# Designed miniproteins, single chains, continued (3): the designs that were tried, part 72

Each design is a single chain, and the fold is of that chain. pLDDT is the mean over its residues in the fold that is shown.

## One batch from the design tools (miniprotein)

Design m10641
Fold by ESMFold2-Fast:
Structure m10641 (fold): chain A 96 residues (1-96)
Amino acid sequence: MKEEEIKKLIEEIVEIGQKIVDEEEELKELSEEEKELLEEFVKVHKEALELSRQGRDEEAEKLWIEFLLKLVKKVGPKKVAELMIEAVKEQVEKKA
């Protein structure tokens, strides 16, 4: 996949996520399958963050992008945006 296609995909996910927040759309309760995807999302994010902390930024970026592309192919960009919002909420609640 070309870098321009990846950039457009990330921009689309961000735009969908911003629209959900701006329109105050109430996110539906996650299914069991969606909860498993959320757990995988959080795990991959933590692995990418650890690689970045080790100075392995290229490996971190590749891992993150490959995971996002795989996830979008499975559930589409809107569901990925919803999962990202839920992952942020879960991380904030665990720190509070």
Scores: mean pLDDT 71

Design m10642
Fold by ESMFold2-Fast:
Structure m10642 (fold): chain A 72 residues (1-72)
Amino acid sequence: MIEELVKEAREAIAAGDADRFRKLISALMLKENFKEAKELVDEAYRAGLLTEQQYNAYKNTIDYLEKKKKEK
């Protein structure tokens, strides 16, 4: 369920586990839950889990995929 993925992603942020966070964000993007993915990426960056480069990479990927979905 989407709620479980969001919960696990927040647990990964709290634990400082960037690898687990990356896998969970990838799962959210695959399920086209772009709003939740963006919110979690913003939370991770504010918590200091992501570097500026990682943050920008996630945001650009999510924005690209969201735009592609809207064009279909």
Scores: mean pLDDT 82

Design m10643
Fold by ESMFold2-Fast:
Formats: structure tokens, sequence, C-alpha cells
Structure m10643 (fold): chain A 66 residues (1-66)
């Protein structure tokens, strides 16, 4: 549950950083949130699980650019 959500957020974060190395934190957050929702929905996750992954993704972005 929590481990899978964190792993999805980490995978999305790594991919978007590799694809868009010069993008702002705000731009990365926008595309990352969209990708997390799409992948979570495809996996049949609940809204609560997707929201958890989105929050964790935002924390990863904030820590990277702080």
Amino acid sequence: KKEEAKKLAEDVFKRIKEKYPDWTPEQLALIGIIETYIEGEKKGWSQEEIDYAVVYLQELIEKEFS
C-alpha cells in the first residue's frame, strides 16, 4: 500500500527529471501529478492511494529544489 505508492512517486519523479532536466519545480509538479493519476487509475488504485502518491511526489520535488 504505502510502499507501492512511494515507489510510483519515485519512478515518476525519476522519469520526469530525466525527460525534462531544465523544467521548473512547478512544471515538474504539474506533469508528475498527471502521470501519477494516469498510472494509479490504470492500476485500479483508490483515490486515497493516488492522493498519497501525489503528496509524496510533491515532497520529493520540494526536497530536490530546496
Scores: mean pLDDT 82

Design m10644
Fold by ESMFold2-Fast:
Structure m10644 (fold): chain A 67 residues (1-67)
Amino acid sequence: GSAEAARAAAEAAARGDAEAARKVMLDHSQNGDSAGATAAWEAARLAEAGDAERAKRSGLQGAIQLE
C-alpha cells in the first residue's frame, strides 16, 4: 500500500540509497499507487541531496499520513 511504499523508500533513503528509493517510486507508480509513488519520490529526492536524516523523517511522516 501507499504507507508501505513510503516506509520502504524512507528506509532506503536513510541508508543513502537513492536508487532503491526511486525503484520503490517506479514500482508503485506502475501499480497505480500515486500517493505511495509521491512519498517515495520525496524520500529519493532528499537522499540525492545528501540529507539522509531529512529523507528518513520525510518518508516516515509520509507513511503516517498514508496509514
Scores: mean pLDDT 69

Design m10645
Fold by ESMFold2-Fast:
Structure m10645 (fold): chain A 70 residues (1-70)
Amino acid sequence: MDTPEVPAYGYVLRARRAVQDGDPEAARRALDEGIREDPEGLLEVLRRLAEAAPDDPVTRELLRYVEEHV
């Protein structure tokens, strides 16, 4: 399995963990950092993840947030 080494993927993993931990503010901070560093890469990673796992509400919520803030 080829995981992208782009920093944007790390922000997505941090945000997903924060949401699962019940910390939406930490998730928002991780996404905000990703938007500031690589907004296009963050959008691309999230869109790919949402398409691969359409039943994952966490990824869908993160994608919506990023699309509203880029």
Scores: mean pLDDT 78

Design m10646
Fold by ESMFold2-Fast:
Structure m10646 (fold): chain A 65 residues (1-65)
Amino acid sequence: TTREVAAQIRMIAIGLEYGVDVSGSVKDGVIEVHLSNGTPEQLEAAKRAILEEAKRLGLEVRVYL
């Protein structure tokens, strides 16, 4: 849906802003996000920001490192 596409774009933007790589897909209404190529601190910060955005949007997101 448009909502899931917009959320996926936001997740990518968040990862890039924190200096990490982001790859994502949507499966059965769940957004899956893989984070890579960052320090532990950058990866944790990006993960937290992504989960907070998911919470605000009311969407289910799974974050993998």
Scores: mean pLDDT 81

Design m10647
Fold by ESMFold2-Fast:
Structure m10647 (fold): chain A 64 residues (1-64)
Amino acid sequence: SEKERLLEEIGRLLADLPEEDREAILRELSKASAENLQAVLDNMRASPESFRTIVELGIREARE
């Protein structure tokens, strides 16, 4: 399905994350529409460094 393709692409962009964190993010994203998933993917591709920094900070805060 379109959602499966988008989740796979997003999962590849999250490959730097621990498996547990990546699975949690993908599980939450699986609830979104294909249109919303496309927007997430487009934003990740447009600003990969910014997105990665935000995710890394969020993980750090969650561990504290």
Scores: mean pLDDT 72

Design m10648
Fold by ESMFold2-Fast:
Structure m10648 (fold): chain A 57 residues (1-57)
Amino acid sequence: SLLDQAEMAIAAGRTDLALALAGQLEDPAHLEELARFAEKAGQHDLAAAIRELLASL
């Protein structure tokens, strides 16, 4: 799934790819899950960017 691919991109440190994949997610629950995953990975700026995408839905 797109969510799984985005989580793998975060785990691999591919921030630009993770954000591009997050932009394709339309489910608010998936975006919140991805933002939480980014926070756990220590990628706080990415988590904030994903939450901005969530706010635009």
Scores: mean pLDDT 84

Design m10649
Fold by ESMFold2-Fast:
Structure m10649 (fold): chain A 61 residues (1-61)
Amino acid sequence: SSALEEELKKLIEEARELERKGVRAVLAGDDASMAEYKAKSQELKERAEELAKELGKELEG
C-alpha cells in the first residue's frame, strides 16, 4: 500500500482509540479528559477525511 493509505489507516485507528478513551473517561466521571479525547478524535477524523478524498476513498460513518 502507499504511504498515504498507511497514514489514513493509522489516523482512523488513533481516532477510534481516542473515542474509546473518551468513553472510559465518561464512565470514570472525568469530563475534562473526555472533552480532550473527543476534540483530538475529531481532529484526526478530519485529517483522515482529507486523505481519503486524495485517495478517492469514502469513509464509512
Scores: mean pLDDT 80

Design m10650
Fold by ESMFold2-Fast:
Structure m10650 (fold): chain A 61 residues (1-61)
Amino acid sequence: SSEMLELVEEIGRLLREALEKGKISEEEVQAIEDKVLQAYLRQDLEGLRELKEEVRRIVEE
């Protein structure tokens, strides 16, 4: 769905920002990207929303 694709893109953007700011390791990025892929394959919209909030907190905290 377009909403799920938008969430995946937003999470990717937030992960890049967190990595560029040194707030997350490349290993942690890969772990979150795996969780995003699993949520997407399961059509888990709420899981993607929760992952977006997790990464947003990393960027902002």
Scores: mean pLDDT 87

Design m10651
Fold by ESMFold2-Fast:
Structure m10651 (fold): chain A 55 residues (1-55)
Amino acid sequence: SKKEKIEEMIKRNEEAKKIFEEKRAELEPGSLRELLYEFVINSEKYLIERLKKKL
């Protein structure tokens, strides 16, 4: 169903976000690479919230 598809997408994006957060924690604070990972993490957070709103 559409609901099941959205729930699977949320799960996958939450797993991806956790991986990026773990990788960001290993980076040098204040680096450009840290900033890029922060951008990706925030993008994943935004997508997850939008998907949750569709449930």
Scores: mean pLDDT 85

Design m10652
Fold by ESMFold2-Fast:
Structure m10652 (fold): chain A 106 residues (1-106)
Amino acid sequence: SRLERLLELTKDENPEVRGQALLALARLYEEQGKYEEAIKYLEEASKLENPSVRNQALIELGELYEKLGKYEEALEYYQKVLEDPEASEEEKKLAQGLLDDIKSKM
């Protein structure tokens, strides 16, 4: 199954493959409404050394918490992207926009 394949890829020797598999698993669980599982895999991806995977996971955690109405938690994840010295200019601009949007709703 796609789930079994993605779970196997989370054990891959290539850190980029592992990171992308964690993000794909989180997205699959979110599509199924399994938010606790989605959060688990996004939190794992957010701790990786690859800055692109890490910051993508932090943005997706923020968006998922916003979807759940947990605006304070969403704000914390966007702030982590802004505080990451390895985050790209594009990632920081996206996180800033999402953070500003949440503050308008609080």
Scores: mean pLDDT 88

Design m10653
Fold by ESMFold2-Fast:
Structure m10653 (fold): chain A 57 residues (1-57)
Amino acid sequence: RRERIIAAGAALLKERAGGRVTTREIAEAAGVSQATVYREFGSGEALQRAVLAAWFA
């Protein structure tokens, strides 16, 4: 599940040509609630860091 959430965030970043993506948008794209994101990553900021790390890889 974590991998799907990160992949959804990375895909949104590609669609927006590196534009801003929020935790809510990533959760919606992955088909999960924000609560699920917090359960998997501990915080929205941890998710943002994981998505950014994948984007800058």
Scores: mean pLDDT 74

Design m10654
Fold by ESMFold2-Fast:
Structure m10654 (fold): chain A 63 residues (1-63)
Amino acid sequence: DAEAYYAKGKELFAQGKYEEAVRAYGKALRLDPKYKEAWLNLGKALEKLGQTESAELVKERAK
């Protein structure tokens, strides 16, 4: 479910696996597009990858 993918994304982010975290958060959001925490943490992972413009667009969806 969305919660499980979100939890996996957080674990991957904690391990420094930012590309894998982005994919896990993306799967959570495919199941629940209103998952604000997943949008916010997707933005943080994108910032770690240097994708600042994409991160800002994604963080707006968390509002």
Scores: mean pLDDT 84

Design m10655
Fold by ESMFold2-Fast:
Structure m10655 (fold): chain A 79 residues (1-79)
Amino acid sequence: AKEEAIKKLKEAIEKLKQGDRLGAVRALMSAKLAALKLPDEEVRKQVLEEIDKAMEAISRGDLEKAIEHVEKALEILEK
């Protein structure tokens, strides 16, 4: 679960840097599914919140803000 979430969040950053919004959203949806399986409830809630904020930023066209939220989710998981 954690490793899968990390892989998909990194994929999302790559897609965002390429300007691939659809690819980024797909990667974030996969990361969200993996995050739902995280055993720590607090970590799970924080990661899901950051993924949702990243998807909202993508919908507004703010790819830089989306990358920031994905990086924050990664930081939470890599602790």
Scores: mean pLDDT 85

Design m10656
Fold by ESMFold2-Fast:
Structure m10656 (fold): chain A 67 residues (1-67)
Amino acid sequence: SMEMKELEEEEKKLIEEGNKAAEEGDWEKVKEIAKKLAEMLLKKAKEAGVDPEAIEAFIEKELKKLE
């Protein structure tokens, strides 16, 4: 589907940008990208019928570790 293709392309781009930002020590950019990836994961979870609350709690804990 087009939605899946768009998510895959955007996910790849975000991962590449995140890795580059991390290597450069740009932690603000890493945090922004992590939030975007988290939103994409939540969207995928909702479409797959996974409990979005459990996924959201996991993502929130991971994002707090970046502080």
Scores: mean pLDDT 73

Design m10658
Fold by ESMFold2-Fast:
Structure m10658 (fold): chain A 69 residues (1-69)
Amino acid sequence: MKFYEPGEDTPEAKERKEKIIKETTEESEEEIAKALGVPVEEVREMLERAERRGVDFAEELREYVEKRK
């Protein structure tokens, strides 16, 4: 993986992304995907969206679940 990465992957954004992931480690991305009945890819996209919005992943997750139900 010696290629350039997206600009959104700055040092500050990277640390913030890791913090969100760690907070979500109550259940791994795979377990969350299974609980929601969605692909892991969608869970990852939700994490990135939460980071861009500057909100908690839990909030984005709730909106996503409500929208699908």
Scores: mean pLDDT 62

Design m10659
Fold by ESMFold2-Fast:
Structure m10659 (fold): chain A 85 residues (1-85)
Amino acid sequence: MLEEAILAVKKAIEYVKEGNLEEALIFAEQALKLAQELGSEHPEVKEAIEYLEKAIEALKEGNLEEALEYLEKALEKLEKAKEEL
């Protein structure tokens, strides 16, 4: 599940870089659902959830640069969670 969340964020980042807002939003929302299922007991997962929520909001507003920044921060937090487990 954690690896699936990481993969979903990576796909969202890829689609943002391609300018594909619709696909980026789908994968960002999938990543958020997966991260929420992991729970907020791990601080890095909780922070990733917050960044994913901000990324989704930026995507809905059409702000690809801000969305990319938040997705990259979410990815960093999820990868750190994987290393600390």
Scores: mean pLDDT 84

Design m10660
Fold by ESMFold2-Fast:
Structure m10660 (fold): chain A 57 residues (1-57)
Amino acid sequence: SAEVLALGELIAEIKREYYKEHGRLPDDEELAKMLEERLGRPVDLEALQRQGVRLVT
C-alpha cells in the first residue's frame, strides 16, 4: 500500500541521517523512538513489519 511504501521510505531516511551523524545504524529502540517523533504517535516495529513495512537495520 502507499502507506507501507511511505513508511519504508521514512525509515530509510531516518537511518541515512542517523548514520551520517553517528557512523552506525540505529538499533530498533532508537529507530522506534525517532519514527515516533516523526509520526507523532506510538510505534510498534514488529506490528509495522507484520503489515509489510521493511525493517532493515
Scores: mean pLDDT 77

Design m10661
Fold by ESMFold2-Fast:
Structure m10661 (fold): chain A 61 residues (1-61)
Amino acid sequence: SVAELARIAFTDPDREKRIEAVRRLYEEADPSVARAVLNYIAEHDPDPEVRELARELLEKA
């Protein structure tokens, strides 16, 4: 579910699992939900590369 992907993206200790969840959210979620999740990740993810990925996807969402 989109909610489960968001949970993984926000809380999973594995960076690669968060990246996978972010990419799947961008592909599968409604644009409004995808934008909200990506905006949160862009501001709050501990990894600067994951934050940059979220910012890049926001430009396309």
Scores: mean pLDDT 83

Design m10662
Fold by ESMFold2-Fast:
Structure m10662 (fold): chain A 68 residues (1-68)
Amino acid sequence: MAEEKVPELVKKLEDPDENVRIEAAKQIGEIGGEVARKEALEPLRKATHDPSGAVRFAAAQAIAALEA
């Protein structure tokens, strides 16, 4: 079940591996739904300030998908 993965993906947004953080942001945006909007929007907004440009871009796209 896709939304059941959202809490795990939110934890992965703080992973030390940049590639894990990028993948977590992408998957949250792809899953979407009410749980992602309630639980992931604030963590994704923090990820838009990530030192990695790729993580910032993925987080911004996920936020746009969730707010549509």
Scores: mean pLDDT 80

Design m10663
Fold by ESMFold2-Fast:
Structure m10663 (fold): chain A 80 residues (1-80)
Amino acid sequence: MKEKAEELEKQADELYNKGLELMRQGRFDEAARTFKQAAELYKQAADIYRELGDEEKARTFYRKAIAAYILAVGAEYLAS
């Protein structure tokens, strides 16, 4: 479980950074999809850390999931 949370964290960080690069390129539709994927993986990591009793990491990754989702919504607005 913990190893899975760490891998999800790593994958989410990679997607988040990719989303930021897509935003810089004006590729807003791709950025929106990428940020949504990052948000889902951050949420999955947060859920695992919560189950493990690591409330600090769980809170951190729920905040990251929310931030990624807000960026996704903003990117969707810019794509429309």
Scores: mean pLDDT 88

Design m10664
Fold by ESMFold2-Fast:
Structure m10664 (fold): chain A 70 residues (1-70)
Amino acid sequence: SKEEIKELLEEAIEALRRGDVEEALRLLQKALELSTDPNVKKNLEQAIKELERGNVVTALAGLHEALKLL
């Protein structure tokens, strides 16, 4: 549901605030699996890739854009 995806994104953002990139990635992968909207999926896939590259600020921007679509 949109509510479950939103909660996972909010939890992932909080994990990133704590510096817990591994937990954020787990939460975002779960959100991606639940997502059916192509624009949400694109933003989540990009955020995951940016986190894997160490670009936390860029990933956070993408997650906030994904939240606007939910």
Scores: mean pLDDT 86

Design m10665
Fold by ESMFold2-Fast:
Structure m10665 (fold): chain A 64 residues (1-64)
Amino acid sequence: SHQLLVALAEVFKNTPGLTELDFRVVGDTVHVTIKAETEEAARRAAEAVRQAAESLGYRAVVTL
């Protein structure tokens, strides 16, 4: 979904220290892999991804 792609791009843009965000959509679930320079940045990105995905009707599965 274009909306999901935009939302995840905004998470990447707005999370300092986030180095990688990759995702795959399977049905109504988005699987997201996050790499960050710090544990704090990874946790912030994971929460933002979950909120963004759920706001668009997806389940989020996040791997750090």
Scores: mean pLDDT 85

Design m10666
Fold by ESMFold2-Fast:
Structure m10666 (fold): chain A 66 residues (1-66)
Amino acid sequence: SERRERLRQEILDRLQQLADKVKALDPSAKVTIEQVGDDTFVLTIETADGTKTLTLTVAQLEEALG
């Protein structure tokens, strides 16, 4: 679906913006973005204090926009 492709791109853009902000605040942080399913993306932030993950799905973005 063209709509789902646009929503996936929106998620990637949002996760990339978050990754850029994290690296600006902590240059030592390791930040990775991974697509783990057709509509599921994970941002992993590794710091000296531990590992944090943020999962975003197309369904969550549709709820936020609706």
Scores: mean pLDDT 81

Design m10667
Fold by ESMFold2-Fast:
Order: structure tokens, then sequence, then C-alpha cells
Structure m10667 (fold): chain A 89 residues (1-89)
């Protein structure tokens, strides 16, 4: 398993610093490229896990099941997620 890092510097991220409600779904698109990686992360909210979905650009070296470290706000926050889907386009 190969760990890859994607850095997000956006202050407008729906995931960074947000309090989530149970049952809500959030999607965030990160980066640019010919492929989009899809991953999901469970975020604990008031004792109930809420799943968020993150999409990010990948190259041809990414595979389903790869671990990706997302670094947010110049490394002030990071999260490890697993690639669940890869789309071309």
Amino acid sequence: MKTKTVTVTSSDSKIIGRKFKAGESYEEHLGEGPFSGLASQAVPTAGIDTRVTVTFSVDGTFQVGDQVTLEYTLGLYSADITVTEIKKG
C-alpha cells in the first residue's frame, strides 16, 4: 500500500473546521488532473459518525485501496483516507 499526500490550502473547505450534523453528506473536490480519486472519511459528530466524501485529482499511479494523506491549511490539519473509486475525466 502506497501513501500519497495531497495539499489543500483553501480556507473555503467544507471539511476543514466544520461541525457536521449526523446524517449529512459533504463533498469536496481537491486539485486538478485527468483523473479524479474518490475517498470517504467518517467524521465523529456528537458521538455519531458522519461520512464525508472527498474527491481529488490523481495520476495513473493511483489505485483503489491506496492510502492518501490530505494536508489542509498548510499542514495545520491532516486526515488519512482510502481511495474508493477512480474516474477518468
Scores: mean pLDDT 47

Design m10668
Fold by ESMFold2-Fast:
Structure m10668 (fold): chain A 94 residues (1-94)
Amino acid sequence: MAKELIEKGKELFEKGDYEKAIELFEEAAREAREAGDTELEAEALKNLAKAYVYAGDFEKAREALDRMVSLAKDLESEIDASMAAMEVSSLIIG
């Protein structure tokens, strides 16, 4: 599961093994996308961008960030709308 790859990648990132962390975050982003899990794909891309920054690869970091921002913009808009609807419903009933 993509989530397990993200967690393992984060452990390697904390240890300073940025190259291996990058490999795991790339795999996590791919698996999340194949599964249609937009939230996990965005999370993997965010961690991938951070790992590239620490590795000194700013070009690839920017590419990952651009993909994450585009993906997260649509996700956040849908989540915000759903959350607002739920909060309004709760205020009417309770």
Scores: mean pLDDT 72

Design m10669
Fold by ESMFold2-Fast:
Structure m10669 (fold): chain A 57 residues (1-57)
Amino acid sequence: GATTLLRVAGHELGLSPATIRRLVETRSPEEAARELARLGGISVESALSLVEALRAT
């Protein structure tokens, strides 16, 4: 579920689950992906896949 994905993503990216949720809910998928990539030190492609998975759940 979304809660499990948020917890795992938060741990892997070093971000609070609340921060990830806020970015996904308040920004476009592309903007959320760019900010998560920047903050988490991952590729924009990986971040976009995560955003899409979180939105689909």
Scores: mean pLDDT 79

Design m10670
Fold by ESMFold2-Fast:
Structure m10670 (fold): chain A 65 residues (1-65)
Amino acid sequence: LEEEGKELEKKGREAEARGDYETAIQNYKKAAELFEKLGDYEKAEELRQRRDEVYRQLAAQREAA
C-alpha cells in the first residue's frame, strides 16, 4: 500500500511535468486516499494541496484555448 502510494505520486509528478494535468490530478487523488488509509495524514494533505495547485494549472490551460 505505501509502495503503491509512492508509485501513484510518481505518476502524478510525471503527468504534471508533461502538462497532462487531468492525469496528474487523478494520480494525486488516489495517492492521497492511500496515504490517508495508511494513517499518513501529513502526506495525504500534501498530495491534496498539490492536486489543488494542478487544478489551477488546468484552468489556466483551458482559458488559453
Scores: mean pLDDT 79

Design m10671
Fold by ESMFold2-Fast:
Structure m10671 (fold): chain A 100 residues (1-100)
Amino acid sequence: SAEELQARLDELSREAILELLDRLIADPRLTPEQKAALRAARAEFEATEDPREGRRLVHRALEAILATSSPEQRAAMAAIEGEVRARAFERARAVEAELA
C-alpha cells in the first residue's frame, strides 16, 4: 500500500541519516570537537519524534561543522555523504520494487 511504502521510505531516510552521522563520527579526519557536535546532533535526532525537526537539527549541525572544516575534511564529508546517499537510493529502489 501507499502508506506501507511511505512508512518504509521514512524509516530508510532515518537509517541513512544515522549511518551518515555514525560514519562521520568514526572518520579519523574529523576533530574531537567536530565529533562531539555530531554525537550531540545524533542524540537530538534520536530523541526527536518529528522527522522534519530531526532532519533540520542534523542539517544545521552539518552546516556548522562544514563552516569550520578544512578542504580535506569537506572532501571527506562529501565522499561519505555520496556513499550513504547511493546506498539509501539502492535500498529505496528495492523497497519500491518489493511493494509494487
Scores: mean pLDDT 86

Design m10672
Fold by ESMFold2-Fast:
Structure m10672 (fold): chain A 67 residues (1-67)
Amino acid sequence: SVEELKEKILELGRQGKRIEAVDLVDKAYEEGKISLSDMRELAREAEKRGDSGLSKSILDLIERYES
């Protein structure tokens, strides 16, 4: 589910596996499993959990897809 995928991404960020977390977000978006709105929610939740690095990386990825 989308919720299980979001939790997996946030857990990877918590473990310091930011590259793996961002790659999983990118792959899920390209496969149509999550929307840009889901990615914005992920960035907000990462920031709320104190993972500003993951939040910034996800926002940078969103900008790449919107440009």
Scores: mean pLDDT 88

Design m10673
Fold by ESMFold2-Fast:
Structure m10673 (fold): chain A 67 residues (1-67)
Amino acid sequence: MEHTEEARRLLAENRPEEAARLAEKAIEEDPEDGEAWYVLAQALYALGRNAEGNEYLKKAEELGYVP
């Protein structure tokens, strides 16, 4: 998905707040997009929100996403 790809790019550019926003939008449009859940987890780790990142990483794994 375009939003998920852009979120990954923003993470690479060290823009985790914007990455999280786009990943959340991707999840809203397709809640079974495991990559979007994974990107959201990575963005939250970058923001120091590790507990929330762990929850979303687990969701990505439950959806079968393997990075």
Scores: mean pLDDT 82

Design m10674
Fold by ESMFold2-Fast:
Order: C-alpha cells, then structure tokens, then sequence
Structure m10674 (fold): chain A 66 residues (1-66)
C-alpha cells in the first residue's frame, strides 16, 4: 500500500540522515517528495510530511558537520 511505502521510505530517509549518509538521505528524500506529490491520501501526506521534516532537519545537521 502507499501507506506502507511512505512509512518505509520515511524511516529510511530519517535513518540515513541521522547516520550522516548524505547521498542516501537525499535519494530517499527525493523518493518521499515524489510519492507525496502523487498521493491524494491525507494519512500518506501526513506521514510523508512528518518524515520529510525530520529527514531534512537531520540532513542539514549532517551537511553542516561534513
């Protein structure tokens, strides 16, 4: 389901960003943004928006330390 996909992508994006894996985090963030843009499901949008916010925050921290 879209919900399973957005949850999985969200977890991977956040984990990659937290681990400082900038390239992998950027890849999953792009996939999240694409899925979020294509979805009309409010639950999927909420999950994706929360994951993007967290992933982008940790990605900015990782970039600042690199």
Amino acid sequence: SEKEKILTLGMRAVKAAMDGNIEEAEKYIKELEKLLKESTDPEVQKIGENALKAAKKYLEEAKAKA
Scores: mean pLDDT 82

Design m10675
Fold by ESMFold2-Fast:
Structure m10675 (fold): chain A 95 residues (1-95)
Amino acid sequence: MAETVTIEVELGGGMADLEAARAFGEAVGDAVVSTARRLAGARVVVRLVLPPEATALPLESVEAVLEALRRAAEETGEVEVEVDEEGLAAVRAAA
């Protein structure tokens, strides 16, 4: 029986630079990989949530986090990455 675990990652406007965003994305990605390996046989979904406050972030920072999460998904094969498309569109419009 395939259980589903959803992990929500919410980006507020607090990450000031690209290096901080990369470090955050890598740390979350590592946690997701570890979780997927421990929950062998479960479907793991990582959902990137972008509230209005995320429009204060550089687009490159949001893309760096998303890229790190997608790399984690590719590493395990059992992880699906979902993005708040409306929130991402708002970040792109603010950039």
Scores: mean pLDDT 79

Design m10676
Fold by ESMFold2-Fast:
Structure m10676 (fold): chain A 56 residues (1-56)
Amino acid sequence: SARVVLTITVNVDGKEVKLESVFEGPREVALATAETRAAFYKAGYGATKVEIEVLD
């Protein structure tokens, strides 16, 4: 099992907002879930920075 941490930074009207999500399970599934969530925020929320880290 792996832990995958997704960190998303969005700047809204000069205000920095940070969202962190942790996905736990089989590495492939956790990573795929994080990638899907990252794509959503890139497309929908104007994310200025997206980071994915595996913390096994």
Scores: mean pLDDT 80

Design m10677
Fold by ESMFold2-Fast:
Structure m10677 (fold): chain A 92 residues (1-92)
Amino acid sequence: SLEREAAIYFTAGAILDAGAEFLKDVDPEAARQAYRTAADLYEKSAKLDEQAGDFENAARSYRNAAVMYEKAGDTEKAEELRKKSVELQQKA
């Protein structure tokens, strides 16, 4: 199911987010790459939830992706996804 696949990507994103937090003080470049990968995984989760009509979970995943892009220094992408999250929350 789309919802099950979304949950797998969300969990993978959360694992990389946690890993990046451990790396940020010892290898900032590896941490930034891990944050970008986590963002991509959260975006994939969000897209699948959006396709399933689960706008609440899609909004949460886009918000998590935005936080990851912000931590990676990708401020413009983070703002874009925050706006998308807010829009989807209004449909939930």
Scores: mean pLDDT 89

Design m10678
Fold by ESMFold2-Fast:
Structure m10678 (fold): chain A 68 residues (1-68)
Amino acid sequence: MSPYERYKKEIEELFEKLKKAKTEEEIKQVEDGILRVLNEAAETLDEEQYLELAKYTSEKMKEIEKER
């Protein structure tokens, strides 16, 4: 699995946790996890792959916020 695919999978797993989060503390823990993955990806991925992952993450956040 490529580093990009690994980080994308981790982001997807975190979004599944975010959808199930019921408390402010649970939401914060998942958001902190997303930031950690993005920070690691920024150091590991090339610029194009990082921007793609960041856009994907931003788009999914907007979708989840609209459903709440």
Scores: mean pLDDT 81

